Designed miniproteins, single chains, continued (3). Designs and how they scored, part 65

Each design is a single chain, and the fold is of that chain. pLDDT is the mean over its residues in the fold that is shown.

## One batch from the design tools (miniprotein)

Design m10226
Fold by ESMFold2-Fast:
Structure m10226 (fold): chain A 74 residues (1-74)
Amino acid sequence: MLSPEEMQELLLRLARLLGVDPHRLGLILLTYVTNGESALSPEERALLDRARALDPETLEKVIENIRALIEKNS
């Protein structure tokens, strides 16, 4: 599992590549992990698809860390 500092760094990297606010990206990814892709708006789904195309490895690491945090706190 990533440290909070490592998670922040990866989120900042993805947000920079996508041209979006890192806090907004974090909320979109949290919503995706907790409620699934159907809970996302069309704009949020498009953003997630772009992230998968541009940096799938970093996206996967962030998603895995969010899943681990949810499982640990549930």
Scores: mean pLDDT 80

Design m10227
Fold by ESMFold2-Fast:
Structure m10227 (fold): chain A 68 residues (1-68)
Amino acid sequence: SLADKLYQYVLSLANDPSMSPEQVKNAILWLFKNTPELSKEEQLEVLERLKEARPELSEILDEVAKEI
């Protein structure tokens, strides 16, 4: 699914040691803004899956959830 592809892509960014948490947050916001096929409910599900996989990103993922 599109949500699965976006989840995998963001996970790869989060695994890049050159990427700061702020850069990951901004990348997610840009992707969501430029993927209108993905509903808000699907965006929130992607964020929840990312929080389960990477609990250390919970703060930035909660910030993304507040902006969408």
Scores: mean pLDDT 84

Design m10228
Fold by ESMFold2-Fast:
Structure m10228 (fold): chain A 98 residues (1-98)
Amino acid sequence: AKKAEEHIEKAREHLSKAASIIADTMSDEQKELLAEAQKHIDEALEAIQNKDYEKAIEHLEKAIEYLEKLKKLVENEEAQKHLEEAIEHLKKAIEELK
C-alpha cells in the first residue's frame, strides 16, 4: 500500500494547488464538490490502514468522479491542470491497490 499512499499524497498536493488558485472565485457547488472529493480521499486512506483495499478503491473512484465534475466547472487552465494531475495520481493509487 506504500505506493498507493504516495500517489494519494501527490493527488492531495495538486488538489491543494488547484483549490488555492480558485479560492476567490469558487462557487458553492465547486466548494461542495471539493469537500466531497476530500472526504472520499480521507475515507480511502482509512480503508487502506484497515487493509480494506476494495473499500479504498470505491472511495478513490468516488473522489475521481467528484474531481472530474469540479474540473468541468473550473475555467482557470492552471487549476484544471492541477485537478487533472490529482485525478491521474488517484488512478495510479487504484492500480497499486489491485
Scores: mean pLDDT 90

Design m10229
Fold by ESMFold2-Fast:
Structure m10229 (fold): chain A 79 residues (1-79)
Amino acid sequence: MEELLERLRELEERAREVGDRLLAAGKNELAEELLRVMAEAGRRIAEALATGDEEALRRAMEEAIREVEEAVRRAEEEL
């Protein structure tokens, strides 16, 4: 669990950096899309937390990491 939290924190920092670079390049719509993906991932994690099921939380975090990594990768291709 702590390892997933650390990975998620590092990924969030990377996504913020990429978002800033997109905004600096005038790619506002791509930056908004990245923020939307991150917001959806955060909401899924919060929903899993509310269940009290550690396995569901771990799965939600793993899925969130994959989705955000994919969104960041796609955004980086546009830079």
Scores: mean pLDDT 83

Design m10230
Fold by ESMFold2-Fast:
Structure m10230 (fold): chain A 64 residues (1-64)
Amino acid sequence: MEEELKEMRERAEEAARLFGTSPATVVAFELGVSRSTASRILRGEAPEELLKRAKEVLKRFRLA
């Protein structure tokens, strides 16, 4: 996996741990997208613009 996608996933996992939920649920909530779209973002299968936005929004959560 690309380094940028790895960091984004790790930030989502960190937030999921804090909130007691899944990484996909965190991404869905933070970006206002469906859980299906959030899962695609976490797999790097979303449009580049959406991946860029997800990386920016998730920067509020510190890496473990």
Scores: mean pLDDT 75

Design m10231
Fold by ESMFold2-Fast:
Structure m10231 (fold): chain A 75 residues (1-75)
Amino acid sequence: MSEAERLLQTLQEEGALDAANAPAIIAAIRASNGSVAALMSRKDLPAVTRTKVGAYLKENNGDASALIATLERDA
């Protein structure tokens, strides 16, 4: 399982990602353009989503491509 797939599973298990909010989460990640600060400013997202996606962006030097592809496929 990739880091992106693990993150998606964790968010779904914590109730922070569902079919209703997935488009907004994907849009926020795309709009952040690798900026953790921009993502953390999205108060419309669940706090756990912001924290965990922010950590993912830090670990991947702002590269969200694999995460976005995983969310678009599976979320």
Scores: mean pLDDT 79

Design m10232
Fold by ESMFold2-Fast:
Structure m10232 (fold): chain A 74 residues (1-74)
Amino acid sequence: SLREKLEKAREEVKRSMEEKKKVYEGILLEATGGLYIMMGSAYRLAGDEETAKKYFELGKEYIEKGKKILEEYK
């Protein structure tokens, strides 16, 4: 029926939108990780190795989280 076709189309649109949201989430996490890596480099240049190490670890974690999401929703 027309109603069944419309319901099916609505569910397909909903799934597509949810997948796009996850892709954007993954991209944002990778970008955030990159910013943390830049912060780590800045602190290293300033001679603060302890703070630099913390930012490098954060950057790595965020990049790994982003990659996992993108691998699932590519």
Scores: mean pLDDT 86

Design m10233
Fold by ESMFold2-Fast:
Structure m10233 (fold): chain A 94 residues (1-94)
Amino acid sequence: MEEYLKEVEKAGDEVARILQSLGLTEAAERVRKAVDELKKNPIEGAYKLRQALREAARAALGNPDATPEQIKELSNALAKMQYAINKLLKKIEE
């Protein structure tokens, strides 16, 4: 369990770093807060985190200053984050 939570936290830090580099500081803080919530309630926190990630993706795609390379980097980080969340949820269902 602890190792799965650390994997989600690491992926969340990467997503937040990329969002902050795009000037999406509030979106980055929402992702970090959602990761903290997930540590307290993994099931409800995972739902909130998935919502925060969808909102962050929409904000990035709506940003006219974002380069295709930055969008690609964010997309890759979001995919890694979703994978980590799915692994955590499967571990809880065991």
Scores: mean pLDDT 81

Design m10234
Fold by ESMFold2-Fast:
Structure m10234 (fold): chain A 80 residues (1-80)
Amino acid sequence: MEEVEELKKYFDELMKETIEKASKINPEVAEELKKIYDKARKEMDRAIAETTSPEEALKRLNEIFKKYKEEVSKIFEKAQ
């Protein structure tokens, strides 16, 4: 379970840094990223609550993280 919390913390730090960088480029992009980040956090919390094994939880969190990282990348490409 600690690995799950560590992954969440890493994601939080990465997203916070990404949003801060985006806010200097385009405030609308930063707002859109905050919305995506909030949704990702809720999905991660739900995945943890729904899974009974740490291995399954980590697998779901990695899938959620990968999906949202790709969405964030697309938004940045669109904003440039």
Scores: mean pLDDT 77

Design m10235
Fold by ESMFold2-Fast:
Structure m10235 (fold): chain A 84 residues (1-84)
Amino acid sequence: SPLETARRLYELAVEAAKKGDLEQASDYLAGAIYVLRRAGRPEEADRLRDEFLKEIEKINGPEKAQEVKRLADERLAAYEAAQA
């Protein structure tokens, strides 16, 4: 299901972030957001994104949180463009 897929991607994003792989974390985060948006659950996608960015800011600080946000937004835009 889209929710199970998004949950798995979120778990993978958290694992990647803990390992310091911010690019991989951003890819998984973008995938989770994309899956939820495609499933017609944009409010859940927005909450997932905001919660993850808060978690990264607490662990790694605001600069790394901003980097993850930028990379995830770029990846998400690419996913959305490919399906337009």
Scores: mean pLDDT 83

Design m10236
Fold by ESMFold2-Fast:
Structure m10236 (fold): chain A 106 residues (1-106)
Amino acid sequence: SLEEEIAKLKEQFDKIINETLSKVYDILLEEGYSEEEANLVEFFLRFQLKYFENVIIKKMKEGASKEELLKLVDEAIKYFESLPLPEAVRKVIVDTLKKIKELIEK
């Protein structure tokens, strides 16, 4: 059912976001950011990724096609690539969004 697909995607999305943000935090510390600065960036990215998750879930509930959902992921990739973040952080976020894209393509 759609409800079961949404529940599964949400669980996978939450897990992927948490794993990604842990990697981002570690990269920021390796790049010489303070713990306070790394936490601030992590909170910002958590907010942005959770907002994106909520948009995808909302669109699925509204009956959006796979093609529409994939377009939203591609737009999110472009957005995160445009952010003034260290290249290693941008790469991790983009790789994460590509994994989410693969989950939707199933």
Scores: mean pLDDT 87

Design m10237
Fold by ESMFold2-Fast:
Structure m10237 (fold): chain A 83 residues (1-83)
Amino acid sequence: DLQKQKDYLRAQADGLLDLAARILAFAKERNSPKTAEIEALYQEVVRLRDELLAAVDAGDLARAQELLARMEALVAEMAALLE
């Protein structure tokens, strides 16, 4: 079901963006010396989420999956910078 695949990809991207926002908020709350790097990665996650939504709307599910994987990698990098 194409519609279910599109809905799934949108939901996953929104979840990753929410997680990225929480990581950034945590870095700011703790005055992390990595806050600027985490902010830059967050902005990249926002950009990739917008590109993913455009790919989903265009029916390019292969590109949307690639963009989702990149978002997951960036969120993992943001979390690692808190260590």
Scores: mean pLDDT 90

Design m10238
Fold by ESMFold2-Fast:
Structure m10238 (fold): chain A 60 residues (1-60)
Amino acid sequence: RREELKLKIGELAVELGTSTLTLDQVADHLGVSREEVEKVARELEKEGIARLEPGKITFV
């Protein structure tokens, strides 16, 4: 689990005024690999907070 990264992804969505972020956009903004973002996005999806779609994360 990457609790800090989960919070930062949620904060980024709020800051940008969007419910959808691309994996590349998140990776670039947070200075992490796309693979790390994908792992965290899968955890958020399992928790019912977001949906992992090809190349993007959408918050519910």
Scores: mean pLDDT 78

Design m10239
Fold by ESMFold2-Fast:
Structure m10239 (fold): chain A 81 residues (1-81)
Amino acid sequence: SEKELEEAEKAMEELQRLADELVRLGREQGNDEAVLEAGIIEGMALISYGVYKQIGDYEAAKKEVEKYIEELRRRIEELRR
């Protein structure tokens, strides 16, 4: 449904925000690995989102993106100590 698409799009916006935050923290700490991880996670999320969106499975698209959001939040928390 259109509502499921909107929810999936909002999940992608949150993922991009968190990826940007991980890049910012990584750069502030001189942690090149964290910057690279942010790019990899965002790229994988974009690919998965695109695939599920193409087949019209917005619920699966959202769930996959939420998985990567959780990973980004975990990594950010680890860096904040």
Scores: mean pLDDT 87

Design m10240
Fold by ESMFold2-Fast:
Structure m10240 (fold): chain A 71 residues (1-71)
Amino acid sequence: KVAELMKRAAEASEQAGEPEIAKQLRYLSELAEKGGDVKLLLESSEDMISTASEETQEAVKPIIEEARKAI
């Protein structure tokens, strides 16, 4: 569930014009699917998104909030 939300965040980042952020978010989502520490992976995703454009941050914010609730 958290991994799926991280994939949606990646898709939103790609649509906002940040393919490198999207690629890294997809990688973190795959680690979560394979049994990685979901809380740490979500924190890493949030740090990465904080370096993105304002448009990307706005698009991804509600998805990240849902991911936090799913932990």
Scores: mean pLDDT 79

Design m10241
Fold by ESMFold2-Fast:
Structure m10241 (fold): chain A 101 residues (1-101)
Amino acid sequence: SLEERLAELGDELLRRTTAELLREIAELLRELAKREPERRALLEAVAAALEALAAGDPDAAVDALTQPVIAAHQASEEEQQAARAKARALAEGILAAIRAA
């Protein structure tokens, strides 16, 4: 199960780098996306963002996180800019955590 895989990941937490942990979480989110079609786009976007952050690419992470907003046919330019700003802050925070680990 997903819960069993998360427990296994937790057991290795102290031995893994933050970047490696982010890649493992991204894989679990992609598996969850296959079982949760209603949330697939969001789960895949978050997984892509975590993969980009593990690679040290905050710009790719921001793009991945903003894709659901951009794809929404009624999303205004202001909503897209607000989403990018929030995604940027999150991406920078996660990268700071990776660098501190």
Scores: mean pLDDT 73

Design m10242
Fold by ESMFold2-Fast:
Structure m10242 (fold): chain A 105 residues (1-105)
Amino acid sequence: MLSIAEILQRIKDIVVNTLLMASKEAKDEETEAYYVLLASTFANLADQVIAESATLSPAEQAALIRRFVDSVEYTLREIAKTMSPELQEKIKADIEEIRALAEQA
């Protein structure tokens, strides 16, 4: 059974990797830079959630993780609309994996 920190680290790794792949498919340099910035932003947010989760009650941890995952899913679904079919399928699989990981938290 994974710890909350291990679950959040795995979600972080999936999100960062997917956003960096999206940056390589960007239509212009501004969009590429935006996706790289999003990857950094979600990485920092995940690290903050990991640090804060250790001091919270189980109900507060669940609420914090849910809000983080909802933000990630929304962002990935929006980005998927402009990506290649191959990356769209990967994003769909990544969202399903992130959801499954969050349910273990």
Scores: mean pLDDT 85

Design m10243
Fold by ESMFold2-Fast:
Structure m10243 (fold): chain A 65 residues (1-65)
Amino acid sequence: SKLVEEAVKKAEEILKENKDESIEKIEEKIREAVQPLLEKLSLDEADEASRKILELLEEFLEEKK
């Protein structure tokens, strides 16, 4: 879905722009930016987008180790 891709891209951009911020602050910014898109998605698509965003957050945290 194009909306799933847009939600994931927004999360990725926020991660890149806020690399020096705390993970909690980054999560808050992602939530605010993607929530309107998630509300327009079906349950399956919202789950897919949320899973992909979580994977991006996990990769980001691993890079900081």
Scores: mean pLDDT 79

Design m10244
Fold by ESMFold2-Fast:
Order: C-alpha cells, then sequence, then structure tokens
Structure m10244 (fold): chain A 120 residues (1-120)
C-alpha cells in the first residue's frame, strides 16, 4: 500500500540522518585522538613509534566505525569501545586516547537511542 511505502521511506530517511550524525561524531573523535597522539609523540620521542602506530589504529578503527554506522550504530559503538579497551590495556600513556574513544562510543550509543525513539 502507498501508506506502508511512505512509512518505510520515512524510517529509512531517519536511519540515514542518524547514521550521518554518528559518522560526523566519529570523524571528530578521530581528529581529536590523532592530534593528542601526535602531541604525545612530540613530548616523548622515545615512544614516538608507539604513538604513531596508535594514531594509525585510531584512523583504521574510525573508518570501520563509519562504515558500520551505515548499517548498525550499535556495531559502530562496539568498534570504538573495543579500541578504548585496547588503549586501556596498552598502558597509562594511552589513557587520554582511551577516554576520547570511550566518550565517542557513548555519543554514538546516545545517537542510536535517539534514532530508536524517532522511529517508534
Amino acid sequence: AEAEKKKKEEEEKLKKEYAEKAKKKIEEYAREAVAALREAARERPELREAFEEAARRVEEAAEKAIKAAEKDLESAAAILESLARGFRAAGPEFARVAEIAEEAAKEVKKIAEEMKKAIE
């Protein structure tokens, strides 16, 4: 029916809108985390390679999370939570980057809850 088709089109439009909002938050997170790691590499040259490797992992995780957000915001948040746990396990020198990833995951989960309320 035409009404059923319109409802599905409206739900898909809302899903795309919230996915785009989540993607922007993930991009903001990646920029903040990479900037923090590059500054840490400048302050501690002896750990420079570790911080540069961490920056690559942030960029790779952000790309995966952005792609996941197109299908499932919970999956995007899970990628960021996994990255945060990895940095927590890596040591206290990565605590700031872990905190940035934790906050990004929290924001993506909040966007997912807002989407569920908008669709219902």
Scores: mean pLDDT 86

Design m10245
Fold by ESMFold2-Fast:
Structure m10245 (fold): chain A 94 residues (1-94)
Amino acid sequence: STAARIAALREEVRRLWEEIRRLAREKYPDDSGLHFLLDALLRALDAEVTPALARQLIEQARALYEMFKKEGDEELAELAERARRLLEEILALL
């Protein structure tokens, strides 16, 4: 059941990253660096989520939260914060 819980949480994080990517492409169409980063984060979720990968993804989610907060984008900041919390739940199960 732990593996099934991790898989379910991973799919929730994937849905949040896909929504962030969709909104980022709409709101920041010229930010190719942001688009590349979000595509890389989605690809990283296709790998086995080790504790090391989970910690790396948590730091990336935190960095995105701070970036969006500085831009005044409360919607994208909240989505990034939700992804960070779910990744911390995954890390706790590993």
Scores: mean pLDDT 88

Design m10246
Fold by ESMFold2-Fast:
Structure m10246 (fold): chain A 86 residues (1-86)
Amino acid sequence: MVDIILEAEEKLEELKAFQEQLDASPELTPEQLQQYQQLQREAQEVSQRLRDALLSATDEEQIKAAIEMLKKEKREDLLKEFLKEL
């Protein structure tokens, strides 16, 4: 579970870094646009896997640890989306 959270964090950081690179350069290639869309899809997939793992978890401590980690990282968007189905 922690590994899935770290993977989600890594994907969001990649997406953010890519966005900053796009903002620094007005020249977007079709390949860069596709890469950005792929990163967004991967981030969504990891978020869904995290939700599925938490819904299947019988351990309250694992659920609490995941929620607390999301709060600590100030990931309000992920936390909001995550709690929406709980």
Scores: mean pLDDT 66

Design m10247
Fold by ESMFold2-Fast:
Structure m10247 (fold): chain A 59 residues (1-59)
Amino acid sequence: MMKQEQEFIKKADDEASRAPSVEEGIDLLERQAEEAKKQGLDDAAKYLEDRARRGRSSL
């Protein structure tokens, strides 16, 4: 994974952890995954999508 993708994931995770609820955090991860796809960061997008999906399954 490229350094840019790793930095994107770290920033997205940090923002999600500051969300006022778990569901809002998951929603933010889904939006960040879409943004990563727009920037061509396919590995970051896939990682964030998988994390959001696992989070929803645990609710």
Scores: mean pLDDT 80

Design m10248
Fold by ESMFold2-Fast:
Structure m10248 (fold): chain A 95 residues (1-95)
Amino acid sequence: SVKERIKEVVEKGKEAAKKIKNEKLRKEALETLEELEEVLLKLAELDPEFALEMTKILEKIIPLLESEDEFEVEVAIALTAMALGIAKIALKKLE
């Protein structure tokens, strides 16, 4: 199920985010991932193929979120926020 894969990948992202040492970045990452999960689950009802592609993008971002380099963590959060923005635009168009 696409929804099961979304939940699994987002949970992996949240576990990575919980390990971020910088409190501000950790909070931002967790809030962005929580909102992305909600949007992707709604998108999976309307366009499961696109929701799956967005989920695959998140899966590729997670290793950067686990990085010891704070700059790579900031890039991972920015990429996650961009994925959220794309998913929100897609959801609005399909509703």
Scores: mean pLDDT 89

Design m10249
Fold by ESMFold2-Fast:
Order: sequence, then structure tokens, then C-alpha cells
Structure m10249 (fold): chain A 77 residues (1-77)
Amino acid sequence: MLKERAEEALDRLAEAASKVSPELAESVRQAKELTVKALENGDYESASGILRGGADAAKLVGDEETAERLRELAEEL
């Protein structure tokens, strides 16, 4: 399901981010909570925006696979 795929991708990003900084990892965890809430409320615009931001963050930490997954999820919304 879309929600489960978004949570998995953001969990992967949080792990990658934790290797760069604890602050970045915490921001990703907050983004996951906001994404879940947005999806549960049918706010697909907010969820898409957060996932796109996550994709940019994944690229910055060198996780291109997670960046692509987050981008694909954002396009599905």
C-alpha cells in the first residue's frame, strides 16, 4: 500500500541520514509522521511535498536508490 511504501522509504532515509547527523535523522522521522498524517487525512499535496523534500535529502546523503523511491511515491500522489 502507498502508506507502507512511504514509511519504508522514509525509514531507509532516516537510517542514511543518521550517518550524516542526528539532527537530519530527527527531521526525517518528523517528516515520516507528517506524511502518515497527511495520507490518512487525504492531503496528498502535503504528502507529495514532504516526499519530494525527502528525495532531495536522500540525494544529499548519497542514497540515490531511496531518492528515486521517494520521487516515484510523490508522483503517485
Scores: mean pLDDT 84

Design m10250
Fold by ESMFold2-Fast:
Structure m10250 (fold): chain A 62 residues (1-62)
Amino acid sequence: PLSFEQALEIVRRALEGASGEEVAELMRERGADVTVEQGEQVVRLAKAGVSPEELAAQLTGL
């Protein structure tokens, strides 16, 4: 499962311009079972102004 630190790194990558596919791949590399659609949702939430810490907390344990 994703640690909070790993989730924060993923959110940072989304804010730096990573695609939903790239975000999903990063999450899978960390052992999360996620779809491209879920990676795209992370990018949308990050760009919509959800705090990185709040979003990372939601991803922790996936």
Scores: mean pLDDT 85

Design m10251
Fold by ESMFold2-Fast:
Structure m10251 (fold): chain A 89 residues (1-89)
Amino acid sequence: MVERVREAGERVLEVGRKVLSDEQVEELRSLLEELIKAVEAGDRERALQALIRLGGVGLLGSPSQEDRDEMIRAVNQLGLAAGLVDRPL
């Protein structure tokens, strides 16, 4: 679980480094670390809040539609890896 979250999170940081400021990338890294700690603790609500804040930073910092779409895809993969979205029906 945690390894998959780190891999997906690194993809979010890679996308962010192309379009976001260094300060925004550091905020994403901080939120990713919070997400990972919440997942390890089994704190689903904290993990979801970290993912929402992370997505907000990435999306608001990506003004072009192309960059925003790439960020949305990366954040969705992170949410899937963390088990926070696309749950079994």
Scores: mean pLDDT 80

Design m10252
Fold by ESMFold2-Fast:
Structure m10252 (fold): chain A 67 residues (1-67)
Amino acid sequence: SIKDSLISFFKAMGLSEEQIKEVEEKANSLPENPSKEEIKEILETVLPKTPENEQLIDSVVDILLKE
């Protein structure tokens, strides 16, 4: 699921358990087939809004939506 993929992604990035719990809570409110905008919004809640993170977020959204 998109939720499980998001959590696995953040664990791989080495984010704290607190940040992962925040992502879990927000991801639980997502529909089964979330839009790019909905996934991006969750990613933006835990990642600081920098140009580097914007590119990372776009890449992650594309990967998650492919499967």
Scores: mean pLDDT 74

Design m10253
Fold by ESMFold2-Fast:
Structure m10253 (fold): chain A 62 residues (1-62)
Amino acid sequence: SSALFDEAVELAKEGAEAEKAGDLETAIKKYQEARDLFLSLGDESRAEELEKKVEELRKKKE
């Protein structure tokens, strides 16, 4: 994989770890960073999955 792909995967993993820990703010930030990298790579399906996670977590914070 490209270095950007590996970075996006690691950011998504960090987001999942933060979500499991209940740190919704960090989870949202990491998922957004991963989404942006997947979009830059043309991986629309992974970016869409991460956007849905961000939307769900934002609703939980309200």
Scores: mean pLDDT 86

Design m10254
Fold by ESMFold2-Fast:
Structure m10254 (fold): chain A 117 residues (1-117)
Amino acid sequence: MREFAILFTAGGILFAAGEYEDAAELFKKALELEPNDALTLVYLSQALEAAGKTKEAEEYRAKMLELAPSPEEARRKFMERLAKESGLSEEVGRKAAEGNLEATLKIVSSSFKKKLE
């Protein structure tokens, strides 16, 4: 789980920075650890689409729909899981509801860094 969270947050940071191909590589590694994580499938498909790999993006989007009926549902389930494990439930949930993924990833990343100390 910890390894998955590091890969996902790093991928999200690269995605926010516009480094779509590198973000997709990290999301693929995260999926090797958690194959049924619908939110990772959402971001991987978006990163691949932004990198011009439309057909590959469609494949991962189809997998996401098998696990969750919408990207919002996938995001909610992932955020609940991370908040429960990090103890940041209220703040993480609030930031996710605002659509502020970058701030949410920064909070999660800081929490994991604190646990690694």
Scores: mean pLDDT 68

Design m10255
Fold by ESMFold2-Fast:
Structure m10255 (fold): chain A 107 residues (1-107)
Amino acid sequence: MKAASATELSAAGILFAALLFEMKLMGVEEEILEKVAKIFRFALQALGDESAPEEVQELARKLLEAIKNSDTEEAKEYTKKLALILGLSEEEAEKVGEVVGKALARM
């Protein structure tokens, strides 16, 4: 897949920022917010970098599509998969995925 355009990256950044803001309004703990922010940063970097692993680029694109389509289950799943690639435990990955899904459902 080709790297995302500057316009696509800006749009993705706005959507990720909106989700983080919604999580903050929900009273999500700072430690979880920091983990989600790292996952979203990783996804944005992969979308903008053609040298990033294809699997990571595909997961980042699928996460963005899930968010754009308000698909809470897909957003949860792709967030979890990206979290695992970043070295989070299975339990931590499940938790950040659930939080992202819940925040998306409130938008």
Scores: mean pLDDT 84

Design m10256
Fold by ESMFold2-Fast:
Structure m10256 (fold): chain A 109 residues (1-109)
Amino acid sequence: SKEEELIKKAIELIRESIKLIVEALKNENLDENIKKLEEIIEELKKLLEEIENEEAKELIKEAIEIIEEAIKIIEKLKEKETKELLLELIGLALRLIGIEFDLRLLLKK
C-alpha cells in the first residue's frame, strides 16, 4: 500500500540519521553531517503530511525531535568534545534505533 511505502521511507531516513549520528561520534565532517540531518528532518516532515496511521505519525514526530536534539549536540561538539556530549549522542542514536524497530513492527501486521 502507499502507507507501507511511506513508512518504509521513514525507516530508511531514520536509519540514515543513525549512521550520520554515529559518524559524528568520530568528530569528523560535522558540518556535512548537520546539513544531511537537516535534509532528513525536512523529508520526514513531508512524510508526516501524507501518513494517516496515527502510531506511525507519533513515532516519526518523536524521531524528528530526537534528530533536532542531535543537531544541537553536534553543534556543541564542533566547539568542544566532551565525554558527556558523546554519551548524549549515543543515547539519541539508541532512541532512534528503538523508533526504527517500532516502525518495522507496524509493517509486520
Scores: mean pLDDT 90

Design m10257
Fold by ESMFold2-Fast:
Structure m10257 (fold): chain A 65 residues (1-65)
Amino acid sequence: TPLSFQQLVALLQELRDTTTDPEKRAAVQRVVDYLTNGKVIPQDELDKDLQTAADELRRRQAERA
């Protein structure tokens, strides 16, 4: 089942709150800010933050499998 936008935002907020690496936490927070507030971010910086969030999410899913 595909995640709703609200479920995705909630998942990213949980990921942010449980991430101990401050740089990864900041990257996830910037993605949340972009999705919820439409914050203007350079595209290359956004792509990097999205990749960091995706990698951290995949790592957490692997740990729970």
Scores: mean pLDDT 74

Design m10258
Fold by ESMFold2-Fast:
Structure m10258 (fold): chain A 66 residues (1-66)
Amino acid sequence: MSLLLDALEYVAEQLHRDTVSPQEAYDVLKKKSPILADAILRLAKSAGIDLNEAYPPAELAARMAA
């Protein structure tokens, strides 16, 4: 959970926003960690989260962990 939250917060900072979607996280992280980027998309799909819906990083991490 902490590694996921840190990754989502990093993406939000790169986008200069307070929110991030799984698709945006994938697009940013695939350049640095393709394995982590792919894992985020798979986790979001498994949790039933819309890949294009943006949430604050902490909320998105919690939704993915549910």
Scores: mean pLDDT 82

Design m10259
Fold by ESMFold2-Fast:
Structure m10259 (fold): chain A 80 residues (1-80)
Amino acid sequence: SRREVEEYIRRIEEETRKIVEADLPIEKKIEEREKLRKDGEELIEELIRQNLATPEDVERLRRAIEESVERIEKAVKAAS
C-alpha cells in the first residue's frame, strides 16, 4: 500500500541519518552504504515480483535509496 511504501522510505531515511551521524570508521560507513543499497534493491525486486507496488511506488523507493546512498557517500568524502 501507499502507506507501507511511505513507511519504507521513512525507515531508509532514518537508517541513512544513523549511518551519516555515527562515529564509525570510513570503511564501516562504506559497508553500511552497500548493505543499504543491496537491501533496498532486494526489497524493490520482491515488491515487483509479488505485485505489491505500483511503478510509481517503485520509482519513489528507487529515488529514496539513491538519495540515501548519495548522502552517505558525501559524508564519507567529507570525512576523507
Scores: mean pLDDT 82

Design m10260
Fold by ESMFold2-Fast:
Structure m10260 (fold): chain A 91 residues (1-91)
Amino acid sequence: DFIEKRREVAEELREEVRRRLLEAGVPEEDAETVANMVGAMAESVLAGDEESLKRTKEALEEYIEKHLTEEQQEVARELAEEAIERARKAA
């Protein structure tokens, strides 16, 4: 089932992002929020929904600028880009 496979890929990427943000010192609440946004971006990529991807990317950028340090923002942006690339390869 392609839908189930896409959900599994997005879930794996979300969990990896959450773990790596926690390792970078991001608070649990912020790490969870950012990981959920990156997971949603991955799902949008896998579904071919470029409008939802753009919207979630804008929301992610606004969130990290308000809640994360400059160093943590760089980590979050790198993780989001890696997740998008991995999702595109899985699509």
Scores: mean pLDDT 84

